# Ledger of designs, part 55: designed miniproteins, single chains, continued (2)

Each design is a single chain, and the fold is of that chain. pLDDT is the mean over its residues in the fold that is shown.

## One batch from the design tools (miniprotein)

Design m6015
Fold by ESMFold2-Fast:
Structure m6015 (fold): chain A 64 residues (1-64)
Amino acid sequence: MELAEEGIRLAEKGIEAAEKGDRSEALKYAQQAFDLAQKALEQGDIEGAKRAIDLAQRAVNLAL
């Protein structure tokens, strides 16, 4: 399902924003990635959703 792949891409953007010191942008991308991961779970893509969640959590941790 492309929802998880899009979530992963947004989480990667969140990590990049956090590395650049843009906390608000990092948290925004992380939240969008979590939302897409939730939708992926609803579609049965557990592994893809987990990858998106793990990356989004990294973005949040780096931003804080």
Scores: mean pLDDT 84

Design m6016
Fold by ESMFold2-Fast:
Structure m6016 (fold): chain A 86 residues (1-86)
Amino acid sequence: MKLKKLTKEQLEEALRVLDEHAARASPNTAADLERIKRILKEIGENGASVDEAKAFVHIEGAIALKTTDDPEELRRAVDEVLAVLE
């Protein structure tokens, strides 16, 4: 069984969600969301699966939650990105 590949449309929508949250977030939380966006874009452009993209978002979100000043906004952004990735 091959893992389902992340589509260009799913990647673009996930990056859009991260941009919208970053635009409204504090500078600290916006920096964390921009880091997640950068990593997701890189792995997506390199042919990552949906499951790999979800795993990276979970890992990077968990790391960011330890240092963020707005954990509720960060969790909301991560949850919305994960919903796009199904």
Scores: mean pLDDT 81

Design m6017
Fold by ESMFold2-Fast:
Structure m6017 (fold): chain A 70 residues (1-70)
Amino acid sequence: GIDEIIELAKQGKIAEALHKAGELLREGREEEAIKALEQLVKLYPDNESVKTALELLKKDPRLGLAALLG
């Protein structure tokens, strides 16, 4: 869930945290994926991948899924 994603991000495992957020989105847990990405942006405000994933997810869940999982 969200707590696991935040824990991974705090450990510097940003790519793994983004992948876990993508899995939440794939499971239909869009609001939780958004909340997780908002916390990741707060932890890594200069990380373009995190910022772009959140922006795309807020616009279209399909674009967010593509950004998080490739």
Scores: mean pLDDT 84

Design m6018
Fold by ESMFold2-Fast:
Structure m6018 (fold): chain A 70 residues (1-70)
Amino acid sequence: MEELEKKVKELEKELEKDPNNVDALIQLGALYFRLGKYEEALKYYEKALELDPNNKSTQALLEAVKKQLA
């Protein structure tokens, strides 16, 4: 648990320095998905798709999160 919290803080710091870091957004979304925080995962994947709309992998991850929220 402590390792996941540490990784979340590191990625949040990366986004504070570079808000358009698509890799950091996707990694944060994946971590929140693992934690069962699907609404937070959705927000990060949506932002990643706004920056890279043609990313098929991110589109699939977003659809997976939406299915968990339905």
Scores: mean pLDDT 80

Design m6019
Fold by ESMFold2-Fast:
Parts: C-alpha cells; sequence; structure tokens
Structure m6019 (fold): chain A 78 residues (1-78)
C-alpha cells in the first residue's frame, strides 16, 4: 500500500512540475487527477479495503494538490 502511494506521488509530482514549468496548468491538474485514479485502481487490484482505497487515494490527491498549489504560487511570484 505505502509503496503504491509513494510511487504515484513521485510520478504525479514529476508530471505536475514538468507541466507547470511548461506553463500548462491544465496538464498539471490532469496529472494530479490521473495519479489519484491510478492509485485507486492499483489499491483495488492489490486487494485493499474500500476504506483504505478511499483514505490513500485522498492522501495522494491532497499531497499532489498541495504540491501543485505551491508550484503555481512560486511560478506566479516569478
Amino acid sequence: VEKIVREEIMKGSREAAEAVHAGDLDKAREAVQKSAENTRKKLEEAGASPEEVDKYTKKVEDELQAFLDRLVAEREAG
């Protein structure tokens, strides 16, 4: 479970950062959503409970959204 969460956060962070650097905020938001969806699917495939799927999918989404918000703020500040 923790391995799936960490891998999806790392992948989503990289994709979001690349998109923000390119000035494509829509692509950055898509990267966050894609990582959340991938996390849910992988946790379901791994046999995680519905409660664990919801909890860890939300954790990935929240952490990636916070990361994206920080990147956007830094970009807008110059």
Scores: mean pLDDT 78

Design m6020
Fold by ESMFold2-Fast:
Structure m6020 (fold): chain A 65 residues (1-65)
Amino acid sequence: SVSEFVGAALRAVGVVVETGGIGVKIEDDKIIMYVDKKNKEAIEKAKELEKEFKKRGIKFEIKVL
C-alpha cells in the first residue's frame, strides 16, 4: 500500500538522519538511499533496511558514493 511505502521511505530518512548518510530519493516505486563509502554505520543500517524491505516486497537500492 502507499501508506506502507511512505512508512518505509520515512524509516530510510530516519536512518540517514541518525547515521549522517547523504540522502534518500524516491524513483517510481523504489526507495534509493545514498551513503558515503567511508560511513560504515550508514552502510550497515542501509543493509538492515534492505533485508527488511525485501521481506516486505518493497523495492530498495543502496548507492554508495
Scores: mean pLDDT 84

Design m6021
Fold by ESMFold2-Fast:
Structure m6021 (fold): chain A 66 residues (1-66)
Amino acid sequence: ATVDPEVLDLEVEAALHYIRAAIDKVTAERYLKKGDFEKANQYIKEAEEHDKRARELDAEAQRVAS
């Protein structure tokens, strides 16, 4: 009928990681505009880690929903 609370919790955690990845990408762009390539690269790597974690959590939610 409705989404299982356990599935919802995993989907919310995944969504938060996607949001953090998006914030890190925007932050990296701002550092690139300032010419701070070292910090820009750091935030790009952080965004990649958050995207990976979000996808893993999304896959776990799909497994639990099955």
Scores: mean pLDDT 85

Design m6022
Fold by ESMFold2-Fast:
Structure m6022 (fold): chain A 78 residues (1-78)
Amino acid sequence: AMKEEHIKRAESFEKKAEEYLKNGDKLKAAQFYLSAGIHYYEAGDKERALEAFKKALEAGKDNPVVQETAKKFIEEIK
């Protein structure tokens, strides 16, 4: 049951990240990609989690907290 809810939340956060990225808010996009990645990871969807964390790294390349958080989760998935 909770797995399905994590997937739905991850997809919602990913869409929000894409909207922020389109509007030029790279920091908010990175934060929402991190949230999407965490929820995909909690759901056991390692492939979509990895993709979301990589997108967070790209959007948040100038933010050390985003970089460190995303790298930590990517290492756990690999």
Scores: mean pLDDT 86

Design m6023
Fold by ESMFold2-Fast:
Formats: structure tokens, sequence, C-alpha cells
Structure m6023 (fold): chain A 61 residues (1-61)
């Protein structure tokens, strides 16, 4: 089954923390993703892709 929004946000928090982001930066990032999903700017699939792409870029740094 595809992951839920809650699972994606939990993974995003964990991986951003592992990448060295501050708690403030993590919560701002999560709030942005949740807001875009809620407002329909991103579909669930686009939200998952955006989170994965962002985490990939953080991991590559």
Amino acid sequence: APPTLAEVLARTRAEARAAGLSDEEIENLVAMLEGMYRDGVLTPAQALHAADDLLRRIRAA
C-alpha cells in the first residue's frame, strides 16, 4: 500500500534530523509540505516525490 501522509512526514522528520537540520528547520519543512498537500498544490504522489527528492539532495550534501 502507498504510505500515508503521516508516514511520509515522520520519515521526513527522521531523515532531516539525521542530515543535521535543526528542529526549527525540520518543523518548517514539514509544515510547508503539509500545507502544500492540504491546499491541493501537490497531489499525494507529488508530495511523496518532493519529499524524496529533497531528502536525496540533503543526503548528497
Scores: mean pLDDT 71

Design m6024
Fold by ESMFold2-Fast:
Structure m6024 (fold): chain A 63 residues (1-63)
Amino acid sequence: KKEEAIKLLIEAGLSEELARKIVEGLIANPTPVTRAAALRELIESGASEETAKKAVELALESA
């Protein structure tokens, strides 16, 4: 699930380093606040809302 989330974000145009950092941060602290922050960071980095939501859901399945 974590690797699938990272791969999805890389395919959406994010760097591997940024994708991994956001996904691992969310898994380490799976709170509503961290989830909202992760969604915002992903969208601001160029991911679509749909891609950001799917990546967050995949990351949370790994927490």
Scores: mean pLDDT 80

Design m6025
Fold by ESMFold2-Fast:
Structure m6025 (fold): chain A 64 residues (1-64)
Amino acid sequence: MEKEAWRKVGDHLERKGKEAEKQKDYKLAAQYYNKAAEFYERSGDLGKAQEARDKAKEAEEKAK
């Protein structure tokens, strides 16, 4: 299992989510955060996965 590689992909996707939030593209931000959470979960970083899911939920609520 390539945990380090998956964690780095999660970090990259979380950064993309933050960039989308700055542009007020909350739907895109939620998509990136959900993808980041999936990769963090695969890497075994459950804390970062949960944090990314919380950010995705908040972005989804702002998109409505």
Scores: mean pLDDT 83

Design m6026
Fold by ESMFold2-Fast:
Structure m6026 (fold): chain A 65 residues (1-65)
Amino acid sequence: MALREAARAALRAAGASEREIEVIELVHTEGLSQREAAERLGISVATVSRLLRRAEARGLIHIAP
């Protein structure tokens, strides 16, 4: 998987926690929706959305429209 290893390494280097990496990995690298990521992690869709916005604001990921 081309993006998973690179994304994980970049997030670790940027200081992201493993929880944040898991959220980003599921949505950004795996291509899952926020709803699917929430289901996999047992958290709310709103929580996933907020974590992704936080990561994007810190330059950890770039979310396509």
Scores: mean pLDDT 70

Design m6027
Fold by ESMFold2-Fast:
Structure m6027 (fold): chain A 65 residues (1-65)
Amino acid sequence: SAELEKLLKEFEELAKELGLTDEQIDKLVEKLKELAEAYGLEVAEEVLKDMKANPESLKEAAASL
């Protein structure tokens, strides 16, 4: 889906700005893709919105990978 590809690119840009490694980004992209496939694109969009609002939580989650 073009909309899913756009969502994943926006996530990658955010994660790179926050200093996540390529390996952490790849793992989180796969999780976000699985979330969209299981629960729909709208759920993945809400998760990205929450990550943008609370980037510290995203950094902490990535450090645990």
Scores: mean pLDDT 81

Design m6028
Fold by ESMFold2-Fast:
Structure m6028 (fold): chain A 134 residues (1-134)
Amino acid sequence: SSEEVLELLDRMGELVDRAAQLVLSDGSAVEEAIELLREAMELIVEATKLSPAAGVAGIRAFEGKAVRLTQEALQNPSVQEAAARVLEAGAELVEEATKRMKEILKDEEDRKAVEEAGKAAVEAMRAGAARLRA
């Protein structure tokens, strides 16, 4: 249970870090980065089936990595548009994952926690994309 959750979240983190590295290294790798983020979201959804708290933790970790990608891309004008596109796609993936997680969860407090975490992540990613295009 807790070991399985940690393995899922560790793999999710590795996929997100790889997606960020691809975008920061090559602005043409947008589609590959988005596919890695889609795989990462599937791991968060699987973690939610094991533990609602793990799903929330996964979304919050994803938000933190999105903020870091924004900060790093702000230092590299050549990758800012690619990073903005990945952040916007990430926001859409979080919205869809949040919807799927809410369908899994039976407890109202768990659904509310997932919705709040998802909303914060989406807002951070959309704000990041806007900053990179300004």
Scores: mean pLDDT 90

Design m6029
Fold by ESMFold2-Fast:
Structure m6029 (fold): chain A 93 residues (1-93)
Amino acid sequence: EAEKLIEEGERLRGEGKYEEAIEKFEKAAEVGSKEQKAEALTNLGQTYYLAGKYEEAIEYLEEAAKLGSGEAALNLAKLYEELGDLEKAEEAR
């Protein structure tokens, strides 16, 4: 179930349909296991970043990283670097 929602969200994000993708990833985070929730939250962070919503992107990537997502930690480091917060970028690596 959560896996299918993540797949649908990734497809919608690829089509530039960020709001629809966010809805799919939010649902996946609600119904998924800890690992699926981390993946869904990582995808939420990436989708918010692509939409230019950096505060939301940071929030979701931080939550995913706390759940053990190395991908989210790397994405956080990149986002902090883009925002000019080099200290937080190093901490997230």
Scores: mean pLDDT 83

Design m6030
Fold by ESMFold2-Fast:
Structure m6030 (fold): chain A 86 residues (1-86)
Amino acid sequence: SAEEQELFRELIFVESSMTSLRMLLFVLKKAGEELTEEQKRRMREVVERAEEILERAKSLKPTDPLALRQIEAMEELIEELREALA
């Protein structure tokens, strides 16, 4: 459906955004630097959007192993970014 296609598009976009933030965290950690307040705000916005999309994806009750693995990967990224914000 068009709604499923849009959800899939949103999943790709937010996963890409989270992966970029994960790379930012890696670079900052290597440099001994902390997130700026603007970076924390942007990261919170991305994580909140990811949580919304993840909840919608789970509501579809996917049985496809690839879809389940994608959900698990997103949960891991969300957890990692949430820990960086604490």
Scores: mean pLDDT 82

Design m6031
Fold by ESMFold2-Fast:
Structure m6031 (fold): chain A 67 residues (1-67)
Amino acid sequence: MLEIEILAGVGEIAAAVLKLAAKKEGDKELAEEAERLLRRIREALERRDREEVERLMEEIRKLIKES
């Protein structure tokens, strides 16, 4: 139970930090994508969909690597 909340929380923090960094650099596309991922993680947590949370965290990691 608590594990999915922690995983989603870490993903939310990572996406939020990426969004702030993108906004500071003026990268509107990256900021919008980070906001989309943040929203989807919150939705997955509400559904308690652990697999979707893990998939979205992987997408955030890939997006950070490409930044």
Scores: mean pLDDT 78

Design m6032
Fold by ESMFold2-Fast:
Structure m6032 (fold): chain A 66 residues (1-66)
Amino acid sequence: LKEEILKLLQSGKAEVLERRTVSATRTSVTLELLVRDPEGRVYRVILELDLVSGKLTVLEAEEVEP
């Protein structure tokens, strides 16, 4: 699931319904997202973005009720 969500986000095919910042440092930001895939499924995702490398890491991903 985490790898599938990471690829979905990197491809630009996910619709971001909600975004909030969980934490931020000089070198990283952690976001909580609600995203919709092309099939209409909604996922709650916690991401870490490394601001130095630009690398995204999916920390948590779960499908939520529509």
Scores: mean pLDDT 78

Design m6033
Fold by ESMFold2-Fast:
Structure m6033 (fold): chain A 62 residues (1-62)
Amino acid sequence: VVPPSVEEQDAALEQRLAAGDPDFVRTLSGVVIHKDMLDALNRYLQKDGVTEEEIEAAREKG
């Protein structure tokens, strides 16, 4: 099967959450993602998106 488009993937995730699939969660921004993706995203933010530099800057600020 051809890989689904981004819109189709997003819709599929929404449908799985609506069906009561416990592996899918809604983020604060309203986006539905797999719990494993949330964990990977959190690690990504710590390594790449939210670096020690940004954490240290927030620390220094208060």
Scores: mean pLDDT 63

Design m6034
Fold by ESMFold2-Fast:
Structure m6034 (fold): chain A 91 residues (1-91)
Amino acid sequence: SQLEEFLKHFQLGLELFQQGDYEAALEAFGRAVDALPDVIPASLLPLLLQAIQALRELAEKFREQGDLELAQRAERLAAELYGRSLRLLQL
């Protein structure tokens, strides 16, 4: 399922982040976001917020390393996911 693919890639991204493999973590988070359906279930909101926070922390790590291009990619992915999450809060 798309949820299982999201969770799998998101968990991999977190593990790679903890290992300091930030570029591989960004790739995994990108795949997680790509696995999300166009209509995201509201029950996923807590996990989406966690993913947004992880991506922002990843962007800070890239900035600390001087990799501004990867930092910008992580920030754009976080912004995209945040925008998609806001649609779940519209009545």
Scores: mean pLDDT 83

Design m6035
Fold by ESMFold2-Fast:
Structure m6035 (fold): chain A 88 residues (1-88)
Amino acid sequence: SKSASLSAAGGILLSAGDLEGAIELYEKAIELDPENSEAWTNLGEAYRRQGDLEKAIEAYRRSLELDPENERARRNLRLAEEELRRRE
């Protein structure tokens, strides 16, 4: 799907360290398919790398609402929540 292709392209930018570009592509993927749980997980990772822990947590929670068995989203959510608690 176009959503899956945009999510894959976002992953390439995320790997290259282009956080803003990755976020734009993941947001576009989600706009086309709001049920793309992988795009939500990857959006959370991009926000976490930017230091926006609140947005990362929201994205991971959305991913887990769509796919409760996503171990990557569950682990990353716990890490982001722990990081936020330590910062506050």
Scores: mean pLDDT 87

Design m6036
Fold by ESMFold2-Fast:
Structure m6036 (fold): chain A 60 residues (1-60)
Amino acid sequence: MMALLVRTARERGPEALVAAARELIAQGQPELAARLLEAAAEAYPDDEAVRALLAEARAL
């Protein structure tokens, strides 16, 4: 996918995206966190932190 979200995720790096998603979960917005993490998982499919946090967000 060449969507702008995936491109932006690649430029930020997985650590920055995980931090942003954790903040969204803490604010009670797990749906938005899951959306961000889905884009991050497309950019970094082998990143363990992204995968783990996406599973956590989906469980909320």
Scores: mean pLDDT 73

Design m6037
Fold by ESMFold2-Fast:
Structure m6037 (fold): chain A 58 residues (1-58)
Amino acid sequence: MKEAEEYRKKGEEYFKQGKYLKAAAYYGRASQLYLEAGDYEKAEESTKLAGEAVKKAR
């Protein structure tokens, strides 16, 4: 799904900028969109990336 990929890319951009809370939010949204599209593998991957971003924000 194009929308999920766009949110994942935004998450990556914010992560590279050190804006980890924004990155986590975008990765979380990407995961939800992948799940709605039935792409469970990419949804799980995006959830893990959101978790890593939250961990970095601490």
Scores: mean pLDDT 82

Design m6038
Fold by ESMFold2-Fast:
Structure m6038 (fold): chain A 108 residues (1-108)
Amino acid sequence: ATATAEFEIDPGKIVATLTGSGARLTIKVEGAKIKVLDVSGNVSDVKIEGNTVTATLTGAGSGRIVLEVDEDAKGAKLTFTLEASGRPATATVGAVGKDTSYSATLTV
């Protein structure tokens, strides 16, 4: 299977868009609290364990996850991992709650 995850990181909000034929997404947040606001499309098995959100893209298609992040500009760190067919790709971005938006893309 192959997949792409596109991340849009704004102050207090993360949007992850998954497209492909099956993948597992892991979002780890260090220095801030997280809440799932919305889940749509072919995304399932969304769970929060401490500071980590996991989700599965089930089969071929697309899905979207929207997260609320407490604004913590004091070195809060985001780590995104996308895995399909045993191939992980990882991206790390700076503090959530900055006055500037970030984008990241992972492909496996």
Scores: mean pLDDT 74

Design m6039
Fold by ESMFold2-Fast:
Structure m6039 (fold): chain A 97 residues (1-97)
Amino acid sequence: MVYEILIELEKKGMSLEEMKEAAEKLVEHFLRQAKELGLKVLAVSLTKPEEIDGYTKVTLRVYVQGPEQDVQQLAAAIERFGKELGFEVTITIHKVE
């Protein structure tokens, strides 16, 4: 099965440069965790950081192929990592066929 994972990161008072660096680090962690779980990453897109209402925001969209259980484990690991970096993290998972 193919799944779309939408990861929205936001943080108040962060610069666009700091957000870009943190987002790139999160992408590296995502790819590493996906590989360890045996998930096939089909596509990755990262928006440019934007500042909205004093929050710096970035969205990571990833398409992965694998079992739903492993996709849920990946999402949970990424949510923990993003929160550890001090972000507000919203993750949406959608089954794509």
Scores: mean pLDDT 85

Design m6040
Fold by ESMFold2-Fast:
Structure m6040 (fold): chain A 67 residues (1-67)
Amino acid sequence: SIEEYIEEKVEEVAKKRGITDPEELEKMRREVKEFAEAWLKGFKLPDTEENKKKMIEFAVTVVEMYD
């Protein structure tokens, strides 16, 4: 599922950065989801699993850069 994909990508970043705080992890998951949804709507992309995953990957990259 898309929620599981977000969880997996956030866990990857957390391990890479040594983040163990549950509140920080929840914040990252929320930010990734909100960013991905905003980009899907903004770019008027078809609501497909492929496009959702692409936007999630992009959102994860952006969240990493802003940390």
Scores: mean pLDDT 78

Design m6041
Fold by ESMFold2-Fast:
Structure m6041 (fold): chain A 84 residues (1-84)
Amino acid sequence: MREGAIKAVSGELLVVAARVNLELGDEEGALADLRAAAEAAREAAKLGDVEGAIRVLRRAAEEAEGLDPELAEELRREVEELER
């Protein structure tokens, strides 16, 4: 599942980009990066890398907690669905 692993890594890099944007005070940029990370995680799961998707979604939810609690909760529910 090479394609799935690549998407999971892309999601991890987007979570790192979100942290950088937060350090710069760019909350909108951070939220955009976290949403892009979630999208990459969904693609990873679709390509068979469910474990990679869960890892990315959990990290994105943690970063979203202080920015958009609704997004954080949405991402946590998505993790629960993937763990079933």
Scores: mean pLDDT 85

Design m6042
Fold by ESMFold2-Fast:
Structure m6042 (fold): chain A 118 residues (1-118)
Amino acid sequence: LKEAVDRLVQEMEELSTALRELAEKVDGPEAQRLRDMALGLESLARNIRRAYEEGDYEKLADVARTAALASQATGDFARELAEKSEDPEVQELARKVAELSGRTADIANELAELARKA
C-alpha cells in the first residue's frame, strides 16, 4: 500500500509540473485553467498522503478515486489543447500532459482498489 501511495503522489507531482510548463506556453483563461488543475492535483496528493498516514483507508480510496477523475479531466483538456493549437511546442507539451494524466488515473484507480481491500 505505501509503495502505491508513493507512486501515485510522485506521478501527480510530475503531472502538476507538466501542467505548469504548459500554462507558460498558452494565454488567458486556458493558462489559468491549467494552473487551477495543477493546484487541485497538489491538494489531492497531500490528502492522499494524509489519509494513508492516518490509516483511514476508506478516505484514501475515496480521495484516490477523486484523483483518478481529476486526472482524466486533465487529460481531456490537454487533448483539446493539442488539437486546437497550431504551436508545435504547445502540441507536444499537451500530449505529454495527456499521457501523464492517463498514467496517473490508472495508478489512482489501482490505489483506490488496494485501499478498499486494506
Scores: mean pLDDT 89

Design m6043
Fold by ESMFold2-Fast:
Structure m6043 (fold): chain A 56 residues (1-56)
Amino acid sequence: GNEEAARKAAEGAAKIGKLLGLSPEQAAQLAYDETKEAGGDEEAARKAAEMARSLT
């Protein structure tokens, strides 16, 4: 997958997670789901989830 797209999804999910009071795990799930919905593969989705977890 595109690492830059995964990074953007992760940053967006972390920002929304902080705004809504989500846990790092919930932000990670959001990044994973958004990456998959955008047509990302499993590896891109997992990378986005890991980034979102670390950023939240």
Scores: mean pLDDT 77

Design m6044
Fold by ESMFold2-Fast:
Structure m6044 (fold): chain A 87 residues (1-87)
Amino acid sequence: SEAREAGRRGDPADVEPLIALLSDPDPAVRADAALALGMIGDPRAVEPLARLLSDPDPRVRAAAELALGMIGGPEAEAALRAAYAQR
């Protein structure tokens, strides 16, 4: 997919277009965009990816979790912790 290709390039100019793809109607596109953002590692993606942890599609949720883990840092760690604290 174009999103996966963008992730492989690692170009920070692809971050905003990939964030837009996180709201695509196709869950496969959302999952690919999430993984691409994780590969680029730009912290601008943390908040958009955190919203995807509540996505209706389990593959999109898994991709967002992995992407946040790849980006790392206090904001990404806080987002993952908040998602796991659900009860």
Scores: mean pLDDT 83

Design m6045
Fold by ESMFold2-Fast:
Structure m6045 (fold): chain A 69 residues (1-69)
Amino acid sequence: SISEKAVELLRRAQEAAKALLEHDPSNKEKADQLMERAQRAVASSLNEETAEKDIEALEKEIDALEKEM
């Protein structure tokens, strides 16, 4: 379900945010923004009409971060 995918993306975002901070503490703003987007995606998954595009965009950003690390 979309809700399960959003929760998994939140978990991946938490791991990516930790990796960003471990790599360089100056990444705090990027880590905070990533977490805020992931939390919004979980909140939006309760209203499935708007969640699909936000989840897709977040997934693409996390994939890009994982490749950069």
Scores: mean pLDDT 76

Design m6046
Fold by ESMFold2-Fast:
Order: structure tokens, then sequence, then C-alpha cells
Structure m6046 (fold): chain A 60 residues (1-60)
């Protein structure tokens, strides 16, 4: 139950970060600023995916 709630929250957080990534790609920021921000978001998504895998393994 607790692990399932955490998994759903992680999925929601990942979807929000994907939305933020699209917003940055569409922004009028400089190429350098976009690259930096996208790298930071990609790193956060990767981190959340690793946490999701860990929780999924505990649920299985």
Amino acid sequence: EELRKKLLKLIGDILRLIGDRLDIERSDLSEEEKEKKLKEIDEEIKKLLEEMKKLDKELG
C-alpha cells in the first residue's frame, strides 16, 4: 500500500519533469541555457527512474 503510493507519486513527478522539459525546448532561452536546463532535468528523470525501479522490485 505505502510502496504503491510512492510509485504513483514518482510516476507523477516524472510526467511533470517531462512537461518541464518540453517547456524548456519551446522557450526562447539561449541554446547554452537550454542545454544546461535540459541536462539538469534529464538527470532528475534518471534519478526518479532508478528510485521507481527500486520500489517496483520491492512490490514484485
Scores: mean pLDDT 81

Design m6047
Fold by ESMFold2-Fast:
Structure m6047 (fold): chain A 60 residues (1-60)
Amino acid sequence: SEEEKRKKEEEETEKLVKYAKENPEPAKTEEGYKEAIEFMAELGVLDKEEMLKKLKEKLE
């Protein structure tokens, strides 16, 4: 179902976000991180604005 698929996607995305926080060097650019967050938000699993805010806090 749509709801079950969404829950799984959110769990997978959460793991990816955690991995990215521990290994930020893969992208090495702010644009790279923004593009990844936009892609995840397009899947409907994350709030793009909230993720961008967290990214900015991480870079500070």
Scores: mean pLDDT 62

Design m6048
Fold by ESMFold2-Fast:
Structure m6048 (fold): chain A 62 residues (1-62)
Amino acid sequence: SEVSRVVARYTGEAIRAIGDGVNEALKYLREGDKEKAEEALEKGREEAKKIVDKGKAEADAL
C-alpha cells in the first residue's frame, strides 16, 4: 500500500539519521571528546524524531 511505502521510506531515513549520529559520536569518543560525543548522539535522535514526524504527516495525508 502507499502507506506502507511511506512508512518504509521514513523508517529508513530515521535509521540513517541515528547511524550518522552514532558514527560521529564514535569519532569524538576516539578523540577523547565525551561532550561532543553526547551532542552527536542527541543531534541524531532529534533528526530521527523530525523525520518520524514528517513521515506521520505524509501518511496521515493519504
Scores: mean pLDDT 87

Design m6049
Fold by ESMFold2-Fast:
Structure m6049 (fold): chain A 104 residues (1-104)
Amino acid sequence: SKGEELLKKGVRALSQGNYEEAIKYFEEAIKADPSLKAEALTLIGNAYLYQGKYEEAVKYFEEAIKIDPKNYYAWRALGEAYRKLGETEKADEYLQKAIEIAKS
């Protein structure tokens, strides 16, 4: 779909360090295909995480988890973001949640 093509363009931009361009592609992917929203929000969160914008990243990962509570990538990324914020106990809790989802 057009949404999936936009998502792929965003992932390519993300891998090249073009974080703002990646975010725009992920936002357009959500508009084109709302079923991709949880995945696209997780990828937007990753873009913020790679920029060192940890509080912003957390917001996007939490939104992704609300839409898809079984998205283990979002749980893992949330744990990483909290680790970067120095919230070790929360980081361990969210990483454990990701492990539990991966086993189910």
Scores: mean pLDDT 89

Design m6050
Fold by ESMFold2-Fast:
Structure m6050 (fold): chain A 62 residues (1-62)
Amino acid sequence: NQAEADALLAKAAELEAQAAALRAQAAASTDPAEKARLLLEAEILEGLAGIYRGVANLIASK
């Protein structure tokens, strides 16, 4: 279903935007522990976005 695929792609885009914001925060931080935590959180969100995009591709009717 294309509508369901579109919804998953929208969710992936939101997660990617959140990850980008976390990477920006990490770049601005002077605390190495905080940088590491923010980068890990960004990586997790990027992974989730990839899963959403993969599922969207599988359910898209073409």
Scores: mean pLDDT 85

Design m6051
Fold by ESMFold2-Fast:
Structure m6051 (fold): chain A 90 residues (1-90)
Amino acid sequence: SLAEEARAVLEAVRAAAEELIAKETNREHIARFRSVINGADMALAYIDQGDWEGARRYLRNVYLELRALSKDYPELKPLAERVAAVVEAL
């Protein structure tokens, strides 16, 4: 289902951001990864409530931040594209 796909992508985003925080020394980038995790958590909460409009706003914010971060962290590009696909399916 779309909800299962959205949860899987958001959990993958959280895991990737946590891994990058563990390796990162740049405080600004760490803050941005924490922002991504917070956005993913908010999107998951809205999905669990059935509030797809609320979820879409946070999914879009997560996508935009991942896209920007993918310039320095190219491993994030496939995750950004997966989040974009979920947003487009909404």
Scores: mean pLDDT 89

